# Ledger of designs, part 49: designed miniproteins, single chains, continued (2)

Each design is a single chain, and the fold is of that chain. pLDDT is the mean over its residues in the fold that is shown.

## One batch from the design tools (miniprotein)

Design m5787
Fold by ESMFold2-Fast:
Structure m5787 (fold): chain A 55 residues (1-55)
Amino acid sequence: SDEELQEKVEALKGYALDLREKGLPWEKVKEVIRNLGKLLGLPEEVTEELIEELE
């Protein structure tokens, strides 16, 4: 469970960083992280923590 959660967070982080590198505005990247985090079943707290890490 914790291992699966970590893999999902790492995948989402990689995707978010790729979007930033391709020129997506940070406000849109945050929206993508929040929306995909929900689809992946990640807690909102984990998704917001990832956003803070990447700021």
Scores: mean pLDDT 84

Design m5788
Fold by ESMFold2-Fast:
Structure m5788 (fold): chain A 86 residues (1-86)
Amino acid sequence: AAPESLSVRVEAEGTEEALELAKKAEELAKRALEAYLAGSPEAEALDKEAVELLKKAAEAGGTVTVTTEAVVDGEKLSQTVVVPAK
């Protein structure tokens, strides 16, 4: 599928350490999306790094919410994933 638009947002609540890790995960997730749109082989590696940072944020006492939105053929698709604090 060829998305008209694609975006990702990472939000966190909890410890300051968890918020910092979530911020870094959002940056990597955005880079992964840009790489996917460009057909870059870096996309998978960046996505894996983002997921590992989300896990670390949860382990640091943060609840992390990841929202991905795409528009495909005029249809808005939204997916939300919550990683609870540990």
Scores: mean pLDDT 76

Design m5789
Fold by ESMFold2-Fast:
Structure m5789 (fold): chain A 74 residues (1-74)
Amino acid sequence: SKEVKEKIEEAEKILNDPNASNEEKAIAYVTLGEIYELLGNKEKAIEYYEKALSLLDESHPLYEIVKAKLEKAK
């Protein structure tokens, strides 16, 4: 699908940008995790959610959301 391809390309662009913040890269990893979850690839979804959590502070609002997504994906 066009929408999935566009989201993957946007996420990859952010992850390859040396000027992107840890928060921006974490959001990109969440996007990839969501895409792989929709595609039924649980292993990749889990890997991307774990990478996102590694870049987020525990106090960040997205941390608990990503943690919940990770637990649901297992």
Scores: mean pLDDT 86

Design m5790
Fold by ESMFold2-Fast:
Structure m5790 (fold): chain A 76 residues (1-76)
Amino acid sequence: MIDEKEVDRAMAIISLSVARRYSENPELAKLAEEAIKAIAEEDYEKALEYLKKALSLEPDNTVLKNAKKIVEELLK
């Protein structure tokens, strides 16, 4: 069975990939891509920094809020 942390990591990457693909803001798309890379490298602090910057551009983006919550759990 896949570990729960691996499932959370995959869900965060999927959420960020959706945000990147459907964003019309190139800066948000770049921040989402950098966050995906940081999560893949298990650098969750750096991923959280990129997510906070992306959320400053779209504060009401539910997909980004969900990804941030998952990354915060991965830091515990």
Scores: mean pLDDT 80

Design m5791
Fold by ESMFold2-Fast:
Structure m5791 (fold): chain A 81 residues (1-81)
Amino acid sequence: SKALLEEALEIVREALRTGRLEEAIERLRELAKTASGETRKLIEEVIEILEEARTASPREQVLRLIAAILRIIGAILELEL
């Protein structure tokens, strides 16, 4: 599950860098199909954040993507502890 969370983190970081939200959402949906339990739930939550970011202002898009990144990092750290 950590590897899936690290992949989700890379996808969201790339979206923050490129502004390619639609592509990131599609990649996350494919990733969620391979996940289960709490990992899948977190990826699905991140997808919802990115879907909301799609219709937000540019500033709000950046803030939502940062929030998604922090959520994923928190989950990874919880698995390492």
Scores: mean pLDDT 86

Design m5792
Fold by ESMFold2-Fast:
Structure m5792 (fold): chain A 82 residues (1-82)
Amino acid sequence: DSRSVNQLRDELVSMGIPASNLRNMSKSQLINLIRNRRAVSTTLMSRGASAQQAGAVTIDVINQVGIGASTQQLIDIAIARI
């Protein structure tokens, strides 16, 4: 991924993740978090959630479980909440 760490942080903040949660993350962790956020939100929308609901639930689950969670773990928890 050719994006800078600052560009990745800016994208995640625009998605609703607090800047404080991103301060100590590596570039690979930021890339994985963006990918996980997109995967979880897309899965929730495919299950009938609105884009706004999918976004809110995804951010809440990421903030609850933490940045080290697997994509599947985040999806399973998020599905249980809708």
Scores: mean pLDDT 77

Design m5793
Fold by ESMFold2-Fast:
Structure m5793 (fold): chain A 63 residues (1-63)
Amino acid sequence: SRAEAEELYRRGLALRDSDPERAMQLFLEAINLARELGDEGLQLRISGELVDLGRTLPQIDTR
């Protein structure tokens, strides 16, 4: 649901600086739910956070 996507997003934000790997997992779950719901605003906000995290997590930088 939208409330679940928002909860995952908020938890990801809270952990972004202290535990970026966990934040990444939460953001990936949140954006998947936001896409299913068609919430473009949430998708854009989460995508921005994922891009920023990709710069700090080398495991995610390249495939």
Scores: mean pLDDT 75

Design m5794
Fold by ESMFold2-Fast:
Structure m5794 (fold): chain A 99 residues (1-99)
Amino acid sequence: STAEHYEKLGIPAAKVSSKEELEALVDRAVPGGRRERFTAKNILGEEAEVERRSVPLPTGEELVADLLKNKKTGEYLAVVGVRDADGTLYPLAVFSYEE
């Protein structure tokens, strides 16, 4: 899974019991953040529907929480991290839900 790939990279990963827990984690990680929806490839190169929350940090970076639905597997993944000015995301933690 995508979450297992992040765990192999040394990023803390945890499983949750519902999609609602992932949505609550994203909202809590970035309260009042700017909301965007788009499609992108995940870290494995698979198509995902992405709901992003972001807030600017005083450093010029952004705190970001992405909720991804894998279009092929149906896995839900929440990625919380920091995005730099070049658009590079540095993941701090991931959370997953699989049926």
Scores: mean pLDDT 81

Design m5795
Fold by ESMFold2-Fast:
Structure m5795 (fold): chain A 83 residues (1-83)
Amino acid sequence: GEEAMKKAAEAGLKALEAAKSGAGGAAAAIATVGAGTAGAIGASEEEARRAREAAEGAGLAAGGEEAKKAAEEGGRAAEEAAR
């Protein structure tokens, strides 16, 4: 149930941190942003929002505005699904 969704969101955020620190490249950050957003889909609205914000920040830092927009779109979908 909700506990499993929280674990999924945590896994997404950990994947985001791991790729960001390990690869450092724009492609790796974009892939991790996607993973973080996907993890948020099963989370509570608050957790989905936090995962989205983290993914947007990482995307902007590594991939620029296009990566940020992709993260925003995915994150918004995750928030709506979590409501």
Scores: mean pLDDT 55

Design m5796
Fold by ESMFold2-Fast:
Structure m5796 (fold): chain A 60 residues (1-60)
Amino acid sequence: MEELREEIERVLRERGFSEESIEEAIRFVEGFSRGFNLELSKEQALALALTVAEINDSYR
């Protein structure tokens, strides 16, 4: 999970998302994984984080 967090931060920053959107996306992915007791792959975690960041930025 810690390795995935750093990679998500890097990818979202490279795409130009705000620091606030990046933090919210990471919190969502962590909550989703724990809430549903799911072991997310790197690809699944990145896809979820990107979707959440895009939604959050679209309202700002």
Scores: mean pLDDT 75

Design m5797
Fold by ESMFold2-Fast:
Structure m5797 (fold): chain A 85 residues (1-85)
Amino acid sequence: AEEEEKARKLAELNSVLDRAYQLAVQDPDAAIAFLDEEAKKHPEYAKAYQVVRDGALAADGAHRIHPSYALFAKTAARVGAEAAL
């Protein structure tokens, strides 16, 4: 039961991270704002979203996303976010 709950939460987190990545490629500021709003809705994931925001999106091009860097940043952020859960 707890493993199923954790798997569901990880799936929800991954969905949010995929949306953030899509936003970051098109509008990096919207991606950061989206993650900040998601952290407010789900405080239990706040640390995971902070890792994405500060580690990947902010460091590798929150204001200048290159597709190759965005893909690398998304992968690094996903690993960091999963570790923060």
Scores: mean pLDDT 63

Design m5798
Fold by ESMFold2-Fast:
Structure m5798 (fold): chain A 92 residues (1-92)
Amino acid sequence: GPSATVEGVKAAAEAALAAVAAGDVAAGRQALLDLEVGLGLARIAVAVLERYLARNPNPSPETLAELEEYREAAALGERALAEVEARLAALL
């Protein structure tokens, strides 16, 4: 569900950033894969919900809140991915 995807992106971002901060290339690469998967799922959820809302004139407040949570997770994941990739490159 939305909570699992959102929490997955947050956990993967935290793990990847912690690994590169520690200079752990192997752990950073592992966490980066989880972050890429989580970000992909969050982006799909945003696209699906935006398409639904474009066709639904009376969306529920719950659906709008769900879209915002996925958008925030995607934005967080994108920022974390860029930082982790740059920091991993610097550790080579």
Scores: mean pLDDT 86

Design m5799
Fold by ESMFold2-Fast:
Structure m5799 (fold): chain A 57 residues (1-57)
Amino acid sequence: GPGAEAARRGGAEAARAATQEEAHRLGVKGVDIAMAHGLSVDEAEREAARGAAEAPR
């Protein structure tokens, strides 16, 4: 759903970020949007981790 997709996108963007600060900001925003769509923190973090792992490198 939209929340899981937002978390995955945030994780993927964080994985591609040039700095740790930018990575943190993008990851937090992805999780925040996912929670707004009804995901728990655990679910959002799991989807973000999946997005980061699937990011093109």
Scores: mean pLDDT 77

Design m5800
Fold by ESMFold2-Fast:
Structure m5800 (fold): chain A 60 residues (1-60)
Amino acid sequence: MSLEEKKKAGEEFVEKAKKENDPQGAVDGLEASLEDAKEEKDKESIEALEEALEKAKSLL
């Protein structure tokens, strides 16, 4: 996946969580994914997930 594709996936995930009225679930899921990405040292995934997490937290 390209960085743009990863960012788009993150945006879609946050939009879905917003429609389902589950922003806390989105935050928890994104935090878990971010830990996995940090373990793999995937800088592109870390960047995309951090942006998605910021957006999810803004829904709280």
Scores: mean pLDDT 79

Design m5801
Fold by ESMFold2-Fast:
Structure m5801 (fold): chain A 62 residues (1-62)
Amino acid sequence: GRRMGVDLAVREGGLSREVAEAAADMAAAGASQEEIARYLVEHGGLSPEVARGVAALLLAGI
């Protein structure tokens, strides 16, 4: 679920809670993996590879 995905993105992705919650909201709104990954690179400071992994995790609802 969203809460578990946000908590994992903060712990595993090294994201701030605000950025992780915004990315989870994008996933819930139907954003693509590439759109979420771009957001995480721009606002979360993640590499494109890590951002794609985190975006996939959020989209899976984990």
Scores: mean pLDDT 75

Design m5802
Fold by ESMFold2-Fast:
Structure m5802 (fold): chain A 79 residues (1-79)
Amino acid sequence: LSPETEEMIERAEEALRGFEEFVRNSDLSEEDKERLLEAIRRARELLEEARRAPSDEEAQALIREAVGVVQDAAREVLG
């Protein structure tokens, strides 16, 4: 992967760690927390797949999918 794509993955991983900490310390219901944590876990799996992708284009598609998974869960929980 290009250095730019690797940096995108690292930034996404850092953002997921911050969001996980936010969720765990939030006043959200346990059900909402579980939903967001599940989305974070799926996003992490997609980022690990992106690291092993054979091209930047495929890696970037996986990164976009990871972001989408978290955004969709956040919209459903937070409105």
Scores: mean pLDDT 85

Design m5803
Fold by ESMFold2-Fast:
Structure m5803 (fold): chain A 82 residues (1-82)
Amino acid sequence: SMEARELRERAIELVRRAAEALKEGDPEKAVEYLREAERLMRELAKVASDEEVRETLAEMQEIIREAAEEYPESAEAAAKLA
């Protein structure tokens, strides 16, 4: 559905913004983006298939994993705030 597509795109965009916040050394902003992405994923789960939700989550996890490997100090700070 268009709603599922929009929620997926917004959740992924928020995780990309979280990755940029980690790069900029702003762990508080990264946590805020990740919390909003989690909220959108809960909404996605109501309108999307389990497979679509799993695929979206896997893409989001890959984005944040790469950012955490490149910016470990910011990632560690964000983990302590979450």
Scores: mean pLDDT 87

Design m5804
Fold by ESMFold2-Fast:
Parts: C-alpha cells; sequence; structure tokens
Structure m5804 (fold): chain A 58 residues (1-58)
C-alpha cells in the first residue's frame, strides 16, 4: 500500500507537469497563429493554476 501511495503521488505530480507543458505549448501555438487575446490570457491563467497545484502537491 505504501509503494502504491508513493507511485500515486508521483503520477499526480507528473500529470500536473504534463498539463502545464501542454498548456504552454498551446499558448505558444496560439501566439504564433494570432489567437484572441482573451483565449491567450485564459491559457496563461490555467498554466499558472496547474503550476500552483503541482507546487501544493509537493
Amino acid sequence: HMELEERGRQAAIDAYQATADALRKRYEELVKKGGSPEEIERLKAAYDAAQAAMAAAQ
């Protein structure tokens, strides 16, 4: 049970990191394509939230 719990926590941290990386990549693509400023700001807010969640999970 302890080993599963540790792997679960590491998997959650990895998932938050993957989410942050995906959001950053999407932000960069929208900037390149001239996406709407509101959508770009929303993605940045989501990225910041994902980083905060990852920090809290540490």
Scores: mean pLDDT 75

Design m5805
Fold by ESMFold2-Fast:
Structure m5805 (fold): chain A 56 residues (1-56)
Amino acid sequence: HMEEYKKKISELGKKLVEKAQELRKHLTPEQVRAELRKMTLEFSKEIEKLKEEYKK
């Protein structure tokens, strides 16, 4: 159902937050921001593909 797609988007968001927290512990602040930038861009592309699939 449509709720499954919404939950997948929510899960992707949670993964980004969790990875951000992990990066904070392993990398310097500068490296964290660079990595978050890359992850955010890839995240946006994944969300865009999901939106196209359930556009209807």
Scores: mean pLDDT 75

Design m5807
Fold by ESMFold2-Fast:
Structure m5807 (fold): chain A 86 residues (1-86)
Amino acid sequence: MEEELEREILEALGHMYRALGDLYEKKGDYLEAGEWYRRAGDLFAEAGNYEKAAEAYRLAAEAYEKAGDLEAAAEARAKAEEAAAA
């Protein structure tokens, strides 16, 4: 049950980080938005929720592109495809 609780905590934290990304995106702080979305994706992947991980990484890539960070955008896109294939 420790593993189940750990997954629940990781998913809850992932949802919070995703919400922070949405907040920064709304403010036009695209670099910050991308960072929070990427962290959310990492948490969802760790929890085994690859669908939510792929979604979060796609949002990170879009935010990084809007920020002009094409390298971070490409990395996030690759992580999204990797999560979607899992």
Scores: mean pLDDT 86

Design m5808
Fold by ESMFold2-Fast:
Structure m5808 (fold): chain A 58 residues (1-58)
Amino acid sequence: GKKLEEIAERLGKMYGKDPEYVKELLEKALEGEISNRELAKELGISESTVSAIIKMLK
């Protein structure tokens, strides 16, 4: 959705990751395919930040 794309693009720019890759990881986390901890490691950010983002997207 629009909100997911905006967050993925912002995170991609901030952390030097491909926004499309970030979007796919966020979608997988929302579906329970990966943990918030695994997503945090992939993006190089805190698990707390990932948890806040996922709650915002739900």
Scores: mean pLDDT 80

Design m5809
Fold by ESMFold2-Fast:
Structure m5809 (fold): chain A 60 residues (1-60)
Amino acid sequence: SVTLTGTFRNLLSAIGAALRAIGEVPEAEVRVEGNTVTITVPDDPELIARAREVLELNGV
């Protein structure tokens, strides 16, 4: 598995990104701790790309 981490402006932004990750990558394990979102995906290039895109479009 691959773990991707993004830090956001505030908790609400982090929650928004986490909800988007759950919708876009339902195979992923998503965790929110403060302003940080951690997404763990299987070693699938397409799933990794989708998770990375979620963090890049919503990250700080």
Scores: mean pLDDT 78

Design m5810
Fold by ESMFold2-Fast:
Parts: C-alpha cells; sequence; structure tokens
Structure m5810 (fold): chain A 109 residues (1-109)
C-alpha cells in the first residue's frame, strides 16, 4: 500500500505539471500526449483515452494512435485497440511497438 501511494503521488505531480503546461499552451499536442501517458501509468485508462484524443485532434501521429490502442487494450476494448494500432501502422508501417502490440491484442482475442 505505501509503495502504491508513493507512485500515485508521483503521477499526481506529473499530471499537475502537464496541466500547467497545457494552461500556458492548449495547442501543445505533446503536453496532451504526456498527460494521457501519466493517466495511463496511474491505471486511469478512460482518462488517458480522453487526453490522447485531445492530442490526436491537434496533431495526428503514429505515436498517438499507438497510445490510444494501448489504452483501449487495457480497458478491455480489443476491437478499438486493433483499429488504432492499424491506424498507427498506416502512418508508420515499420513502427515495431505498434506491430508487437497488434499481435498481442490478436492473441488475447
Amino acid sequence: EGLKLLKEKKYEEAIKAYEEEIAKDPNDAEAWLNLGRAYFKAGEYEKAIEYYEKALAIKPSAEVYNNLGRAYFKAGEYEKAIEYYEKALALAPEYEEAKENLEEVKKAK
């Protein structure tokens, strides 16, 4: 429990820092992507999806699609995870992480 609470505090600190960055520049796609990653690491997959979608609206990228796929996979939404990994590979066909993640989801179904 103590170790979990310490990790949660670190994620809360990271989240606050990215929220401050976004308040200064709400069109910073990287800040939204980082905020999504912080929520993903905290196990808050639905919040991660919300913030990844904000990053996607500003600047579509293979990385954002791959992160959306990961968040949907962790949320148990296998079909959506596959869709987003395929979108990542459509933008970057040699994206190893997206290829590996796509194979993992297909084995889990």
Scores: mean pLDDT 84

Design m5811
Fold by ESMFold2-Fast:
Structure m5811 (fold): chain A 76 residues (1-76)
Amino acid sequence: MVEEAERLMREGFELAKEGFKNEDLEKVEEGIRLIEEALRLAEEAGDEELVLEAEITLGIARIMLGVLKLILQKKK
């Protein structure tokens, strides 16, 4: 469970970064979904440090999504 949560968090954050770089909202959203699943698994495992890491990672990914949405709204 913990190892799966760590893996999902890493994969989700990489996907979100790629989506942000390529202006691909769907990829950033998929990355966020993986990080949200990682957070859920970390919470179920009771791993407070992993929960904190997942919360921080999710926060960063959500900021990237918000910024990208603003960029795309201005171009539209």
Scores: mean pLDDT 84

Design m5812
Fold by ESMFold2-Fast:
Structure m5812 (fold): chain A 84 residues (1-84)
Amino acid sequence: SKEEAIERLEELRKKAEELGDSLLVRVLEQAIELLKNDASKLELEIQLGLLGIVRGVSKLIGDEESAKLADEAIKVLEELLKTL
């Protein structure tokens, strides 16, 4: 559900904040805000693209922990998009 997706993304945002990954925190906060404001499928798909970029950059610079958090956020949004 949307409520479960928001809860999962809030947990991931807190973990990203603990890692000091300000970019990932911002992208996750954006995803949460989109869900709270009943954003379109297209807007959520764009946000998925941004998370994919953050995941890719994290992997390139060796930030495995941030990459794993971004991957989990992608899975949350992908599962939700299948139900929308």
Scores: mean pLDDT 87

Design m5813
Fold by ESMFold2-Fast:
Structure m5813 (fold): chain A 55 residues (1-55)
Amino acid sequence: SMEERREKAYEEIRELIKKNGGITREEAEELGKKYGLSPEEVNRLGTRAHIELTE
């Protein structure tokens, strides 16, 4: 489902942020292609991950 794809994308985004401190534009584009998400959706997941990892 789309929700399962978002969850998997979120897990991968969290790991990238933990490892590298963030995600690059190229990584965000590849995640969008891989999981069928828009750049806006990937950016929202990235923002959420940053907040959760710093709060």
Scores: mean pLDDT 80

Design m5814
Fold by ESMFold2-Fast:
Formats: C-alpha cells, sequence, structure tokens
Structure m5814 (fold): chain A 56 residues (1-56)
C-alpha cells in the first residue's frame, strides 16, 4: 500500500490522471474501497498542497 500511495502522489503532482486512476483502483483492490478512499483523500490533499507551493 505505501508504494502505491507514493506512486499516486507522484502521478497527481505530474498531472498524470490516467496513472493516478489506475493506482487508485489498485489501492482499492488491496485495502478495500473505504480504506482506499481515505488514503486517496490524504494523497490528493498532500499533492494539492505541493502543487500550490510549486505555483507560489
Amino acid sequence: AAALTAQLAAALLAGDMATANALLAQLNALVGPAAGTALAAQVVAAAVAALAKQQA
């Protein structure tokens, strides 16, 4: 799970939504949809914060 969350964060920072969607599907398959959604929300929040810092 940790490797997939790291890859998901990298894909979101790069704007690669196709890769991000594929990685989210793999996370949901491994940890279940509720836990996968919670992890995805944390990763998205971190990626958005990082993007905001890059643009500032």
Scores: mean pLDDT 71

Design m5815
Fold by ESMFold2-Fast:
Structure m5815 (fold): chain A 82 residues (1-82)
Amino acid sequence: MKEYVIRATIVFEDGSVANTEPIVAKPGEVVTISHPLLAEPVSYTVKEEDLGKVVDLGTVTGADGRKARVYVEVLPLSPLAP
């Protein structure tokens, strides 16, 4: 399997949460995480080592000036089930 599903979650300083659309990408591809509640898009480069992990992309600024933190979950597109 060479494709992953990337799911992004934005957590604001007040505890409110926004999710983006899932993105299908291969290792080495750059995915752009964009949401109306973010001041600017966040880029993430897909890595094989991140498979099955939640990656913290750090603190960003919301469109209203609030602090937010972006996480991406990297999942296999096809399960290895028999």
Scores: mean pLDDT 78

Design m5816
Fold by ESMFold2-Fast:
Structure m5816 (fold): chain A 67 residues (1-67)
Amino acid sequence: SLKERIEQTVKAILDEMRKRGVSEEALKEIEKLAEKYLSQPVTSQEEADRLLREFAEEARRIIEKAK
């Protein structure tokens, strides 16, 4: 459940970036970030929320930089 939530949020962010026409290079950078976050062990909802927040913030910076 927690991993599904994280994965869904990550995919939503990536989908938004594609719609905005973010470059392939930027998408690869974000995919690398997503892999790091998804690889981390998450055992509580509180931890999942924190990881999602951190990921979203980093992804946001990449989006802003791209377009």
Scores: mean pLDDT 74

Design m5817
Fold by ESMFold2-Fast:
Structure m5817 (fold): chain A 76 residues (1-76)
Amino acid sequence: SSEKEKQIKELERRIVTLESAIGLLEAAKAFIEELAERGLLDEEEAERLLAELDEQIEELEKEIEELKRQIEELKE
């Protein structure tokens, strides 16, 4: 039905937003790694920041998985 299609599209848009957020966090990780490699950022501070970004990415990935599960239910 058209209502299920609308709900699926709304969930898909949310997933795209979360994937974009993960992309930005991964870009931030690459930047931190580059700064550490160049000696512009303390190694311990870099490790701490990378761990925090990894935790944020994990939470967003879990949210995406839940949204994908909801889409699968709506398609059945």
Scores: mean pLDDT 89

Design m5818
Fold by ESMFold2-Fast:
Structure m5818 (fold): chain A 59 residues (1-59)
Amino acid sequence: MTPLEVFRAQMEHMRARRVAPEGFEAAVAQLLADIAATASPAEAAEVRALADERLAEHR
């Protein structure tokens, strides 16, 4: 799977399990750091955009 696909799968899994907002923000930050270390700049930007969207929805 691409880094973006992995990130999407993890985000949907956390949403389905109703993870608390604090736990969700921490998990998103960790996933962004992990993906940024291995993804291209373009993939990292897409992942960050998706993360910002998901974080806004959980707030």
Scores: mean pLDDT 71

Design m5819
Fold by ESMFold2-Fast:
Structure m5819 (fold): chain A 86 residues (1-86)
Amino acid sequence: SEEKKKAVEEAGRLAREGLRLIAEGKSVQEGIGLLQEAMKLLYETLSKETTEKVAEYLDKALEHAKSGEKYEEAFEYVEKAIEIAK
């Protein structure tokens, strides 16, 4: 549905902005908050099975973002999560 498409798009925007803040190191807690908001939106929109796969990729994205050395991989995992959500 159009509503589902908009929700997935918005979750993608929140997740990418969250990772950007974490990667910059200036607003890590705010970035984590945005990732949590994105996950909440996806949990309300997707099936439990799809949500589990999305959560796995977002967790990997967060690990890489926190390491400070794998930012490109972190953003790649977010893109994979959003593709699964579609």
Scores: mean pLDDT 77

Design m5820
Fold by ESMFold2-Fast:
Formats: C-alpha cells, structure tokens, sequence
Structure m5820 (fold): chain A 64 residues (1-64)
C-alpha cells in the first residue's frame, strides 16, 4: 500500500513540477515579447493554474 502511494505521489510531484515549469515559461515568454496578455494567453494561464491546483489537491490526498 505505502509503496503504491509513494509511487503515485512521485508521479504527481513530477507532473506538478512540469506544470509549474510550463507556466513559468509562458510568463517569461509574455514578458519577453512585451505583449499584453490577450484573451487566449489569459485563458491558458487560468487553465494551467487550475491544473496545478488539481495536482496539488491530488498529491495532498495521497500523502494524507
């Protein structure tokens, strides 16, 4: 049981790290391009934030 939970936690942690990195990369691109965040970029950031929150909730549940 614990080994399965540890494996799942590791997978969620990897996905969370990747999602956070993708969000950081998008923010850097928007800053570098000096573009005002249009509707599409704002929606993408919101989707990334929701995905990160979902992964954090899943990780917390597995570690509880």
Amino acid sequence: SKAVQDARAGQLQAELSAAKQDMENLIKQLAEDETVGDKEEVERLLEMSKHIEALEAQLAAVQA
Scores: mean pLDDT 78

Design m5821
Fold by ESMFold2-Fast:
Structure m5821 (fold): chain A 76 residues (1-76)
Amino acid sequence: MLSEEEILELLGKAIEYVKKGVEAEKKGDLKKAIEYYEEAKKYLQKIRDNAPNEHIKEAADKAIEEIDKLIEKLKK
């Protein structure tokens, strides 16, 4: 299992990619926004798969669901 510090580093990267996705949406680059959200999702998946407890795993799963909803909305 990853340490809490390593989990926070992965979360930081996920947040960075979400911010890049939002910036791409503002510029009208929907394909680029989807690519950034997919990268954010990969970091959240690493947190989920290496979660030290069920609470962190559930939080990661919920975050992944929200990112999936954003991606699906942009594909329409």
Scores: mean pLDDT 84

Design m5822
Fold by ESMFold2-Fast:
Structure m5822 (fold): chain A 56 residues (1-56)
Amino acid sequence: SSLVEEAERLAVRGVIAAAEGDLATARRHFEQALRLAEEAGDSKLAAAVRRQLEAL
């Protein structure tokens, strides 16, 4: 679904921001990705994004 595609895109942006040390931007992208993954019902993606948020 388009929601899953957007969530995956935001999760990638979050990973890049975290790697660059921009934790505020990473958190923002992961939070938006989590919302979209949950709306899409993609529990695996939601769990993966939640773990990334907890690791920040």
Scores: mean pLDDT 89

Design m5824
Fold by ESMFold2-Fast:
Structure m5824 (fold): chain A 61 residues (1-61)
Amino acid sequence: SLIEEAKELIEKAKEALKEGNYEEAFTHANRAQILAIKAGDYDLAKEASEVAAEALKKAFK
């Protein structure tokens, strides 16, 4: 499902953040946010958005 794919992408994004791979973390989190929005899960989309924002802060600030 879109929700399960979004959850897996959030986990990958969080792992990439731990490894210092901020561009990869942003890419995974951004994809997760899009899928969560399409699924209508706005709490999940918010979580993905927060991970993406942290990745941007670290990589592109």
Scores: mean pLDDT 86

